# Designs tried in a protein design run: designed miniproteins, single chains, continued (2). Part 26

Each design is a single chain, and the fold is of that chain. pLDDT is the mean over its residues in the fold that is shown.

## One batch from the design tools (miniprotein)

Design m4879
Fold by ESMFold2-Fast:
Structure m4879 (fold): chain A 70 residues (1-70)
Amino acid sequence: TKKYTVVLSYPTNGKNGVDTVFQSDTPTVSVTITSSTDTTVVIEVYDENGNLIAKKTVNVAAGTTTTITV
């Protein structure tokens, strides 16, 4: 089964851009983000060879829940 590496970056959060990394079995990934502060989320998807195949940057407003599909 092919694996895709998903990287979430939060350059404006209190962690100063600490990345969250997980694996997906599909190149199309949906991520649900809820934030208490205005934040920018960068989602990058890499294939099994380490090639960047998808990238999306989304602004999430404080007190909202946003589902992002890349």
Scores: mean pLDDT 73

Design m4880
Fold by ESMFold2-Fast:
Structure m4880 (fold): chain A 107 residues (1-107)
Amino acid sequence: SMEEKKKFLKDAIDLLNYIVEQLKKAIESGDEEQIREALEGVVRFLDQLAEEFKKLGMEKAAKIFEQARDEVRRILADPSLTPEEQAKRVIDILNKTIEELKKILEE
């Protein structure tokens, strides 16, 4: 149903907000290993969400997650960035992703 799809999307948005807060805490800790592990977790999580939304027939949301995943992978592949700089850029990507998903929810 549309209500179940909206609930799943709201739950995904809440999880993304939680991940943003966890990344901020990892940055504040100054532990580069913790930051790297958190960033790898973000890639796996976005990939999983893209597949789940695709299975639900929510192609627009799935594409948003796929784009976010690809942008995060690009940041993690950049050897010029420190883990802290990668995490800050990933937070920006996730915040943009949240806003794009909210737009779908408002439709």
Scores: mean pLDDT 88

Design m4881
Fold by ESMFold2-Fast:
Parts: sequence; structure tokens; C-alpha cells
Structure m4881 (fold): chain A 77 residues (1-77)
Amino acid sequence: SRVDELVARIEALYNEFKTKYKQGKLTLEEAEKIVEEMERLYRQLAADPDATQAQLLRAGVTLGMMKLALWALKKEE
């Protein structure tokens, strides 16, 4: 389904962000770009009537964690 494809894209993007962050390879500019894309995907998921509350909560929490990591990266500069 469209929701399943969107959830899969969100998961893939988070895994890329997490992997690069853990390896010390994530630049500030790349992190900002990935967070902006995650926000775009989250808005698409939130607008889909077939998305479950559990899927929305998980995506929202994930986005919040990524924003916190971005804030930490900015403070280390």
C-alpha cells in the first residue's frame, strides 16, 4: 500500500541517518537535509487517512530523536 511504502521510506531514511551518525560520517549539512526530508515524509504520512495512530506516533518520535541529534551536532560545531 501507499502507507506501507511511505513507512518503509521513513525507516530506510532513519537507518541511513543512524548509520552515518554512528560512523562519524554525518555532516551538519547532510543531517539538516535528511531531517527536512523526514519532516516531508512525516507530513505525507499524517495526511494519509489509512495511516494508523501507531505508525504516526512511531514516525513522530523518530523525527523528534533525529531533530535532537541535529541540535547536538550544531552545538558541537
Scores: mean pLDDT 86

Design m4882
Fold by ESMFold2-Fast:
Structure m4882 (fold): chain A 109 residues (1-109)
Amino acid sequence: SSVLKRFVELVLKYLEKIKENKDNLVPRDPSVKLLPDLVEQIKQDLIDVVRNRQAPVFSLIDPELAREILEAALQLSEEERQELVDFLENLKAKSIDELKEALREKFLS
């Protein structure tokens, strides 16, 4: 669907912003406990955005992009949300670039 593709395209932009700011990442809220592995943290963050309608953890990097991601996530169907969550939970990625490529191949090909 156009909504799913738009959501994934926005997520890919967000992942690039995280990569560019890797040494200066600050969670949006001090209550957020960051995982030691950044890729695992990003996967859990995206699952929370999709499943629980939460703003991205690193929204402060680009607040406008974070708003657009949340708005796109709210428009996803239950089936599309489940597909995204299942994909992310089962994905084994070692880097942000591998995560980006996996998302691109699965949802934008």
Scores: mean pLDDT 86

Design m4883
Fold by ESMFold2-Fast:
Structure m4883 (fold): chain A 85 residues (1-85)
Amino acid sequence: MSELRRELSIQITALSLLAVAEGNFKVAELASKVGRLADQADLTPEELEELIELVRKAGDAVSQGNFEEAEKILREIVERLEELK
């Protein structure tokens, strides 16, 4: 679990830094919110792996200049994590 948690944290941090570098502070803010909510959630290894994949997909979208897709992915993650209370 700690290894997947570390990987998720690294991917979220990388996404946030990439978004800031591209001048998209909204995506950076959403990435930060995902990290905070994931830290508070009791996630299974399978859920962590799915989140890591989605965060990577959002990062790919940012790298391609597709900020609307990145924001959509991150908002979907936020909604799912908020339901886990």
Scores: mean pLDDT 83

Design m4884
Fold by ESMFold2-Fast:
Structure m4884 (fold): chain A 66 residues (1-66)
Amino acid sequence: SKEEALKLLGEAARLIDQLPDTPEVREARKHLLEAGRLLSQATNDEEIEQAVEKAKEALERVRSLL
């Protein structure tokens, strides 16, 4: 759901805000921004599910930097 994707993106954003501004963190931010873009442009359930999966990937990338 869009709510699930927003929750995942919000968690990733909160975590990344705790990290120093390094090239690795900037790369993780790019993935987070792409997931948010996909969610904002989603018009059907399939696109929403793609945004959820990208949000999960972004969250995992951010968690790997902790």
Scores: mean pLDDT 81

Design m4885
Fold by ESMFold2-Fast:
Structure m4885 (fold): chain A 77 residues (1-77)
Amino acid sequence: SFEEKKEELYKLGLANPAEGMSDEQVKVAAELAALGEEDPEVAKKALELAGKRAKERGVTTAEEATEVMKEAIEEAK
């Protein structure tokens, strides 16, 4: 669900629960939720890839996290 994907983003450090989510982060979380319902393996690959890249690139901002998520989703397809 959307709420479950939002929680996954929080766990990976791709969103901050104390700050809330921007409109762009909400859109990415919704895309992941839809992808998870259609193809859970692709959604899992996207999350794993995004988490790995965020850590490797030293992502610290919501904007950087959103960009990494978008790249990972497209690459996982």
Scores: mean pLDDT 74

Design m4886
Fold by ESMFold2-Fast:
Structure m4886 (fold): chain A 60 residues (1-60)
Amino acid sequence: MEEEALKKIDEIVSKLPTLTDEQRRAALEEISKLLDKLSPEQQIEAVKKYVEALRKVLER
């Protein structure tokens, strides 16, 4: 279900600032798998959210 995939992506993204480089790579792989379950519009939204989370990591 799309909602389950989006929720899981949100959980992974929220943890990005606390993750090591290895864990971030694993998180990217999980997000990639979850993106395959989403519509193109939802994929764009998820990627945008991920990029914004990375920006916050770089600021801290």
Scores: mean pLDDT 74

Design m4887
Fold by ESMFold2-Fast:
Structure m4887 (fold): chain A 63 residues (1-63)
Amino acid sequence: LEPPKPPTPEQLQLVAEAEQALREGDYERARELLAQTFKDSEPHTGYAAMNILFIGLELDVEL
């Protein structure tokens, strides 16, 4: 019903680091950063996960 809360600067930094890890092909590090994002702020988990997942899916399709 109510819109999701926007991500914090800290979460955006974690997302950026995960994106960079994916860009370098370091999927293990990207997964670890994903787990960090999930633990950092429970209420913001959905938004951060969605952004990282979107990028991960694009890389997977762009095999």
Scores: mean pLDDT 59

Design m4888
Fold by ESMFold2-Fast:
Structure m4888 (fold): chain A 94 residues (1-94)
Amino acid sequence: MPSLEELVEEFFERVREALEANDYEGAKELLDETIARLRELSKTADPATRALAREAITLAQLLKQEIEEGVPPEELLRSLENAERVLRAQLAAA
């Protein structure tokens, strides 16, 4: 299985691509896939990795909710950039 860092990097890259292509359904599917992978990873992870995985799940769920609420693409991309910044800072501190 990929590492938490690889999952987070793949998550932001693929979701950004989907949002830029106006593929909101694809973006939601990618978010669901990422949440499922993070939940699976958290079952066998150390406490620090589990905490980071939970944070990533929360941010992915919030972004999915924003897509479902019809938040404009420019705001969705800003939300994604903010989530990326938070998670990258936490990964760098770990």
Scores: mean pLDDT 78

Design m4889
Fold by ESMFold2-Fast:
Structure m4889 (fold): chain A 70 residues (1-70)
Amino acid sequence: APSLEELRDFFRVKDDETGRRVFIETLLRLLAEPRLPSLAEIEAALAGVKSGKHVPAAARAILALLRHLR
């Protein structure tokens, strides 16, 4: 899926445990939400990750995963 390529690109550039942890924790938290979050809400949740360049790509990947897993 396209989200997998963007996810791989995010982790390749970051390749740190913090970036991976924030992505997974954000995904799991949002998956528990009763409503599908907006792209802007997902980007805001990821703002703690220093790779600002890849935040939009990671947010799109999370949104795609949330749509698939719901």
Scores: mean pLDDT 68

Design m4890
Fold by ESMFold2-Fast:
Structure m4890 (fold): chain A 86 residues (1-86)
Amino acid sequence: MAERARAWAEGTLQGLLDAIREAAKDPEEVKRVYEIGKQAAEGLRALADEYRKAGHDEVADTLREMASRLEQAVREEAEKAIEKIK
């Protein structure tokens, strides 16, 4: 389970970073991709809470770590893209 969650989170992160790079000249598109990234991170945290309640603490910890990394990386890439436009 943790391996599948990690693979999904890594793939999602790469897709979001690629989308921000493609949108790099459009601040509204960059903001939209950032909001999608935030929603994905919230989904991972919600899933982590469910796994923790089920006694799968290791899976829950992995999902929380991936959520934090996803949100931070997408935020940093979006900020860099917006700064280059302005």
Scores: mean pLDDT 77

Design m4891
Fold by ESMFold2-Fast:
Structure m4891 (fold): chain A 73 residues (1-73)
Amino acid sequence: SEMVTLVIALKGAKPEDLPKIEEIVKSHGGRILNLKFYGDDALLVVEVPKEKVEELLEELRKIFESAELLGQS
């Protein structure tokens, strides 16, 4: 399957959430390329199968205040 890189803004994500974010990304066949925390927010860069993009975003939206797709390549 075709892999895509996503840039996702997470609101309400803390460093303690790293294991949970890793598990969700891996469960959708992806991997974390970068993850930076900014106070109570994070910027997540992941590589994931194109067909899993929507499922990944919906799962992140269930656990964080918001998960906004900023870019896809």
Scores: mean pLDDT 88

Design m4892
Fold by ESMFold2-Fast:
Structure m4892 (fold): chain A 77 residues (1-77)
Amino acid sequence: LQELLEKLSEFEKRKAEIQKRLDELMADPNASPEEIAKLAEELFGPEAGRQAYKAFMDKRRTRKEIENLKKKLEELK
C-alpha cells in the first residue's frame, strides 16, 4: 500500500513536470516539433503520444489563425 502511494505520487509529479514542459513548448510557435513529439510519447505512451503530438501541431497552427481572425473580427464589431 505505502509503496503504491509513493509510486502514484512520483507518477503525478513526473506527469505534471512533463505537462508543464509541453505547455511551455506549445506556447512557443518556434519550439522544436521533435521535442514536443518525444514528451507527448513519454506522457501518453507511443501510440497515444503520436496522436497527441499531431493534435498539438494542428492546434498550434489553428490557434495562430484563429487569433488573427478574432483580432480582425473585434475591429469590425
Scores: mean pLDDT 72

Design m4893
Fold by ESMFold2-Fast:
Parts: structure tokens; sequence; C-alpha cells
Structure m4893 (fold): chain A 68 residues (1-68)
């Protein structure tokens, strides 16, 4: 749903300011992919520069899937 997409986007954006466990970030990205939330693409691109390699890898995979 659009409301669910907005909630997940807000959660992911919140992480840019506040540290969250890597697992929570990855899960949020995977949920956005499942919902085909292409609106997440600009935000996901910001996570390509994340300090954690697992977060960067998850962002790359999410961008690839959403770009189809």
Amino acid sequence: SEEEKKRLLSQLEFHLEFPLPVEAIVETMEQLVELKAKEALPLLEKFLEDEDERVREAARRAIEELSK
C-alpha cells in the first residue's frame, strides 16, 4: 500500500540521522523491494556510501531489483 511504502521510506530516512541495527536497515530495504517502491531509489542511493558493507550491498541489490 502507499501508506506502508511511506512508513518504510520514513523509517529508512530516519536511519540516515540515527543508527539502527544493520539487520533492521536491510529488512526495511527488502520490504521496499517487495512492495516495488521505486520511490525509494533516491534514498537507497544515499546508502551506497554507508559505513557498513552489508548495508551498501543491500542497497545495491535493492536498486537493481527496483530498476527492473
Scores: mean pLDDT 83

Design m4894
Fold by ESMFold2-Fast:
Structure m4894 (fold): chain A 64 residues (1-64)
Amino acid sequence: SPELERLKVLLGALETVLNSVKYMLEKFEADPSVPQSIVDAEREAAKVLEEHIEELRRKIEELE
């Protein structure tokens, strides 16, 4: 269905963003010049994205 296809495209986009956030988090954690507040914000962003991705995956499974 067009709705299912749209959700799958959104899932792929969110997974790409999450991979980028995780990559930046790894770099920030390795760099002692990065303020702790930036590291904490990036960790929170990763957590929120992972929760949304999991919710979207469950929604896609319900529609298949």
Scores: mean pLDDT 86

Design m4895
Fold by ESMFold2-Fast:
Structure m4895 (fold): chain A 69 residues (1-69)
Amino acid sequence: SPEQERYRQELIDKTINEILELYKTDPEGLRKLEKPDPRASKPFDVKKALEWAKKYLKEKQEELKKLLG
């Protein structure tokens, strides 16, 4: 449903923002984000969101690298 998709997208966005903040302040913290075993499947798939966020973060790092020079 649209409500579930919106909720899922919001959680993905939050996860990405948290990962980006951790990367900027504490790269080691990213490892901790992955360690909690029960990224339990809720109404949306948190594991998938994290996998996508990791990929997105890597792409974003390359883009930031170009901008910063």
Scores: mean pLDDT 58

Design m4896
Fold by ESMFold2-Fast:
Structure m4896 (fold): chain A 67 residues (1-67)
Amino acid sequence: SKEDLLLALSTNPKDVSAAAALVKDYVKNESDRKEAFTKILAHARQLAEQGLSVAARVKALEEFLNS
């Protein structure tokens, strides 16, 4: 599920498989997916470094993808 992928990437900001699956689900234009993949991994890393709870990181990452 999307929630499981968000949780996986929030717990491990280096989870490239979760990042790729989220990008495929949220980004419908294939030509935009490479940039989105780079940005989501960078954002997941930034959120992890902020010392937030996993639940707060999941929410922030979901808001980022829906922006």
Scores: mean pLDDT 83

Design m4897
Fold by ESMFold2-Fast:
Parts: structure tokens; sequence; C-alpha cells
Structure m4897 (fold): chain A 65 residues (1-65)
């Protein structure tokens, strides 16, 4: 149940990317893959947190340019 909640949250985040950003989509797909391979809720949350961090850095760099 906890793992299902994290999976749903990850899907919502990935789906919620409003514009097609290929580099952000690539990180989102890698994050989805890592979450799929995770064997615990803690591993899934760590994978999601890292993915969100990386996507945020890409968006920040684009906004700064």
Amino acid sequence: SEMERIRQLAEDIIYGIPESLPDVQEVAEQTRERIAKATSAEEMQAALDEGVRQMSEIVKERQAA
C-alpha cells in the first residue's frame, strides 16, 4: 500500500509535466525505471526524491538562461 502510494505520486508528477521537455522527460523515465526496480518504500522514495531534484535543476538552468 505504501509502495502503491509512492508509485501513484511518481506517475502524477511525471504526467504533470505540462510542456514537452525532452531532458526532463528523460530523467522522469529513468526515475520511473528506478522506482520499478525498488524493493522497499524507502528505496522508492529515495529514487523519486533524486529524480525530482535532477528535474528541478534542469528547469532552474533553463529559467536562468
Scores: mean pLDDT 76

Design m4898
Fold by ESMFold2-Fast:
Structure m4898 (fold): chain A 88 residues (1-88)
Amino acid sequence: SAMEEELKKVVRKALAADQEVNDDPSLSEEQKRVFVEASLGVVRIYITVAKIPKEVAVKVLKEALAEHKDQLSPLTVEAWEEEIKELE
């Protein structure tokens, strides 16, 4: 649906930002965690403001995480898996 496609764009941008942060050798583990939490917070706000049904949000987040998991840091994967569980 159009709602799923728009959320998927927001999620892809958040994951791309997480990857860019993870690839930055000047950032500490603690700094990377803050950025991952911030990007996930933006996704959470979007879901709330756009009134995306929980079922749709869970589906989109699971699909995006599965699509990109091999490119993501363990820190990003763990944070996103926890968010998915909280939405269930």
Scores: mean pLDDT 83

Design m4899
Fold by ESMFold2-Fast:
Structure m4899 (fold): chain A 80 residues (1-80)
Amino acid sequence: SIEEWVREALKELGLDEKYLPEAVRIAEKHGVTKEDLEEVVRLLKALGDSRPGLAGWERLVNPKALPLFRFMYEKWLEKK
């Protein structure tokens, strides 16, 4: 299910499972697929190492996955 895919994505990114209900709601609202979610995780891991400015990184994400990418990115930045 989409919930299981989102749970694995949060775990892979080291994000708290408390974000699961909201992340699932965003994913379902925008029709995020498992492939979109895998791409979001890959990009966040890559961007985490370089710490680039916000300008331009969003262009790497499928538009329908962008709200979920932004949500996970914000929570990932906060955990520092």
Scores: mean pLDDT 76

Design m4900
Fold by ESMFold2-Fast:
Formats: structure tokens, sequence, C-alpha cells
Structure m4900 (fold): chain A 66 residues (1-66)
């Protein structure tokens, strides 16, 4: 579920809980990989594009395993 995906991202993508929740929410909203990463970098400017893409990819994997 959502909480397990958030915990997965915090542990393996090394993002904050707030960024992890945002990544999961953007993926569940049906945004593309690129659109979700762009929105994440706007809301969390401390994240590089590479880190934002990693968080989006991680959220998709974690949600698919639930």
Amino acid sequence: GRELAVQFLQRYAHVSREAAEAAVDLVEAGLSREEAAEKLTRDFPELSRERALGAVDGARVALALA
C-alpha cells in the first residue's frame, strides 16, 4: 500500500518523507515519469532531476508490489 511505498522510498531512494509521499501521490495520479519528476523538482528543489526520476521509479515499483 501507500505507506509501504513511502517507507521504501525513504530507505532506498534516501528522500524525505514529504518527497516520498509526493512521489507516490504523483504516480497514483497517473502522471508520466517525466511529468512526475518535473513536479517533484519544483516542489523539492533540493532534489536533482536524477534523484527525482529515481524516486518516481521507486514509487512505481513499490506500488506494483503491493
Scores: mean pLDDT 84

Design m4901
Fold by ESMFold2-Fast:
Structure m4901 (fold): chain A 67 residues (1-67)
Amino acid sequence: SEEEAIEQMRRYSREAREAEAAGDYETAIAHYEKAIEAAQKLSGVRRLVGVKEGTEALERARAKLEA
């Protein structure tokens, strides 16, 4: 359901931010990817915003891993 997708997106986003703050960029990347997958199950503006924010966070985490 969309409710479950919202919960998954929020959970993975939170876990990704925690991993990123700890310097665990590999785990952060994996969780941001899962958050984007969950966001893609949403509709309308929620999907657009969730995918955009998730993608920006994923790109940031990848840049830190490659630095």
Scores: mean pLDDT 86

Design m4902
Fold by ESMFold2-Fast:
Structure m4902 (fold): chain A 73 residues (1-73)
Amino acid sequence: MDALVAATEAHLEALLEYIKSIEDKELAIKLVKQTIAELDALLAYARSRGDAALAAVVERHKARFEELLKELE
């Protein structure tokens, strides 16, 4: 559980920084939207499993990607 949560946080932080580094705004917007959709699916999965720790991590990072999307639009 803890290892999966930590790996998920590290992956999502790296992905956020990668998307921020993309010069092509349209590509960045597309990747953010795809990531938000994937996080919605992962959040539904975490909630279905009763994994509160994973759900909290996914919710925090989804909010960060949603803020990035607002900045890019």
Scores: mean pLDDT 83

Design m4903
Fold by ESMFold2-Fast:
Structure m4903 (fold): chain A 86 residues (1-86)
Amino acid sequence: SEIEEIGKQILELAVRAGKLLYSLGERAIALFEEHYPSESPGSAVEAARAMGRALLAVGRELDNPELVRLGEELLRLADELEEALA
């Protein structure tokens, strides 16, 4: 299903982003935590958007084009997931 395929892509990007943040070290992780909301997301769409926005912000602050790309891709997939759930 479309929802399953989008969800799979979101999880794959989240894993890649986590590995990249870990490889970049404590400053990247701290910046991600600063930009990721403290309250738990209310939905899968909200979670994907929050992660995408945080990765985009961290990528821009660190001049890391891969983090920027991952953030942009997650925001696009969050929009696609929202449309698929409507």
Scores: mean pLDDT 86

Design m4904
Fold by ESMFold2-Fast:
Structure m4904 (fold): chain A 120 residues (1-120)
Amino acid sequence: SLKEIIEELEKIKKEFEEIRKEIEKGGDLKEQLERAEKLVQEAIELVGKFLDLNPDIPVEKKLEIANNVGNIVENLNNMKLALEDPSLSEEEKRALMIENLSNMIKNLEKIIEIMKEVLK
């Protein structure tokens, strides 16, 4: 159901918050990036399923969802680039991953808000 999709996206948001906490505690950056990549893929699939189940969503709300999904993907790519950059220190990589994860959490929260508004 649409409500179950929203609940699964809220679980993914909580998992991004847990990944951010692990990075803040000095966790392995590559391991946490791999976790984030998997969750981004799951979130994209859930968003696609929501849109397929609710084709009558106004085009402006579909565009807002698409823009926030695009921002999540861009932040994930920024984390990948930061981790592979030999000019960055471990601490600079860690800080950039925390910043990009915080942006992804905010973008996912916006997607969830739009979805809840559509169900009213």
Scores: mean pLDDT 91

Design m4905
Fold by ESMFold2-Fast:
Structure m4905 (fold): chain A 70 residues (1-70)
Amino acid sequence: MKEELIKKFVEIMKEEKDKLEIATKMAEALVAARRQHPEATDLVKLGAALGQKYLSGEITTAEELEELAK
């Protein structure tokens, strides 16, 4: 579950060049994960935190995102 979400975030960051487009697709992936696993509140919180850190500029690379995820 967590590995799948993080892998999707990494792929989005590698495929898209625009920061807003990356953030939008990350949000879509998070919404999809929440719908499939509503009981996984820790996973949803992690995904939301990573997305916010990316938007604020605290995370700029896929490697930084993977490190914060574990």
Scores: mean pLDDT 76

Design m4906
Fold by ESMFold2-Fast:
Structure m4906 (fold): chain A 74 residues (1-74)
Amino acid sequence: MDEEARELAEKAEKYVKQAAKSKDPQESLKLGDEALKLGNEGAKLAKDPEIKLEAGIAAGLGGIVRGVAKIELK
């Protein structure tokens, strides 16, 4: 479970970084949504508090990226 949670957290972080580099707000919105979903799933699965925190941070960053993308799409 913790190994899966770590993989989900790493994947979420990767999506956050891709979203931050994207100049397409539609792409950033999609990547931020994926990061939020994967980070939340990782945090839910994690038994280790460190992995849970890492996954939670990735989910939070994904949420921020989504928010910024929505503003840019307006």
Scores: mean pLDDT 82

Design m4907
Fold by ESMFold2-Fast:
Structure m4907 (fold): chain A 89 residues (1-89)
Amino acid sequence: SEEIEKKIKEALRLFYEAVGKAYEEGKLTEEDAKEAEELVKKLIEAYQNKDYEKMLETLEKLAEWAESLGLKEIAEKIREIKEELEKLT
């Protein structure tokens, strides 16, 4: 439980870093920002509901979002967290 929470918090921290970088680089559209907000909500809901399958699915979508905006290094780190979380579930 605590270890899973730590991984989810780390993924959110990395994702917010990706959002900030996309904004600073002028790559973040209003549509991208809205999608990012919905993905964060889905991840938090999946965690609260202990829906491990949806947590893993949403982490992949966070990584895909970051990759689509050219933030491949952050996307790879989020995928590493997904793999670590998969071993815990």
Scores: mean pLDDT 86

Design m4908
Fold by ESMFold2-Fast:
Structure m4908 (fold): chain A 86 residues (1-86)
Amino acid sequence: TKKKIEELIRKGEEAEKKGDLESAAKHYVEALDLIVSQPELSEEEIELFRRIAEQLKRLYEQLGNLEAAEQIDKLLEHFEQVLESR
């Protein structure tokens, strides 16, 4: 699972370097989904989720998809609520 998350992030970063922002966004979404599908989250995975979500938000803003960027803000708010309710 950790190796798959790292691979998805790597693919997203490679896509960004190539200017393929749509593919980069797709890989980052898959990485975020995989992180939150785990029954337990390490502190490293929590920080990774925050970092990748912020990166994805900036990517959507660059693509002009402001609705998707707003949904990432809501996703981050929900993620923090879930952590605080534990």
Scores: mean pLDDT 82

Design m4909
Fold by ESMFold2-Fast:
Structure m4909 (fold): chain A 66 residues (1-66)
Amino acid sequence: MSAEDCAVHIENKLTELFPQEAENIREVVRSLVLSEKIALSPQAWKLFYSDEFLSALAEASKPCSP
């Protein structure tokens, strides 16, 4: 799976679970999967302090792990 396909898969799964956070999810996925040079907003950083979000991110990332 390409990095782009992986990013789309993770974004779609997280957005289904957290539709209110769609913009923040996009920012996080771009930073983690496509680029580490994107500065995250405070709103996006808050997602990393949510146990529910981190658990969902780990599950969504499983098919993309080599």
Scores: mean pLDDT 73

Design m4910
Fold by ESMFold2-Fast:
Structure m4910 (fold): chain A 72 residues (1-72)
Amino acid sequence: AEEDKKKGEEYLKQGKTREAAIWYLRAGLKYMQEGKYEEAIKYFELAIEAAKDDPGIRESAEQVLEIVKEKL
């Protein structure tokens, strides 16, 4: 989770928004598996923002965000 967050931030700083979105998605999924739904939501939202130019990754992030919100 923490390593995935750092990777996402590094890619975002490099302008690699697609890679950043993938690593934020991974961080969110790990938090979701740990039952940390509020943290998972934050990372899925970051993935959606980073993937605005990639509809496939954005759609995946939106779908898992909806699932996590149902857990709250």
Scores: mean pLDDT 79

Design m4911
Fold by ESMFold2-Fast:
Structure m4911 (fold): chain A 73 residues (1-73)
Amino acid sequence: SIRDLIFAQFHVLAFSAELYLIERGVKLSDKEVEELKSVMDEAINVLKKEDESLAKKAEELQKEFEEVLKKSK
């Protein structure tokens, strides 16, 4: 539904903001990282049913998040 699409987009936007804060030096615990990945996976699954193009963009953002985490050692 359009409601599910809107909520999925809000989760992606929130994830983008969280990624920005991590790049600026905010450190997350392993548990917080796993929780963020779980929320993003659920949002991507909703987007795949509603809009394949948005799902691909969200998947690219998720990959960027994993690369940022590798550099935050």
Scores: mean pLDDT 74

Design m4912
Fold by ESMFold2-Fast:
Structure m4912 (fold): chain A 76 residues (1-76)
Amino acid sequence: PETIVIPQPVPAEEMTVEQLREEAERLAKLLNLSPEERARLEAAVDTAHVDREAGLAAFERVAQGAYLRRLEEEAA
C-alpha cells in the first residue's frame, strides 16, 4: 500500500529528534525508568533518525507503557 496521507497532528510527531532525546532523558529521571525501558526509548529515538514515523510511534508506546506501569506500582 503506497498511499500518500496527511500526517495526523500528534504532539510527538511535531517534535524534532533532538527534542525526543531531551524528553527521553526527562522521562528517565521523572519515572525512574529501568535500564530496559531506557534502552527501548533510546532505540525508538535511534529509529526516528532513519524512519521518523516509526520511531515516534515506538517512542510514544514505550513512554505510555512506562508511565502506566509506574502509576500501578505507586498506587499499589
Scores: mean pLDDT 68

Design m4913
Fold by ESMFold2-Fast:
Structure m4913 (fold): chain A 79 residues (1-79)
Amino acid sequence: SEKLVEELRERLSKAKTKQEALDIAIEFVKELFKDEPAEILVGRILRLIGAVIQGELEGLSLEEVKKRLLEEVERLLKE
């Protein structure tokens, strides 16, 4: 779990836009949960999309959006 969070943090550090950060988080979640039923995977992806939309509405910076995506994936790893 901790190693997976570290890997995602490193990948997110390379994102130059909020869209790139979202795409990285979605790709990571698809790979991590590839054996889950499709409806569960879709629900998890929608949570990431929602986190970015909420961050945009709140006026969050790129770094704050990256932090929210990381926190959301950390929650998914505990499920």
Scores: mean pLDDT 86

Design m4914
Fold by ESMFold2-Fast:
Structure m4914 (fold): chain A 88 residues (1-88)
Amino acid sequence: MEEAAEEAGRRAEESAREGGGEGAARGAEEAGREGGRRSGADELGVEIAGGVGATSAATGSAGEGVEGAVRGARLGGRGAARTAAALA
């Protein structure tokens, strides 16, 4: 059920906020240094994925942190939201 999956997402998000969020942000900062070296390969991966966005979110997390991954993926989709709205 979508409702159950959404609730599971909320629990994970709350856990990240209460304690896991800090650790995830710090871990993402260290991963960002290694992510910079993989940036070229990940950039090609994002275009190959073509609308999946999973690779884009992972790249954002490695470079800017977990919080930035969600927002960066939406903006980095280069108008993906506008395209989805047009298709709807």
Scores: mean pLDDT 45

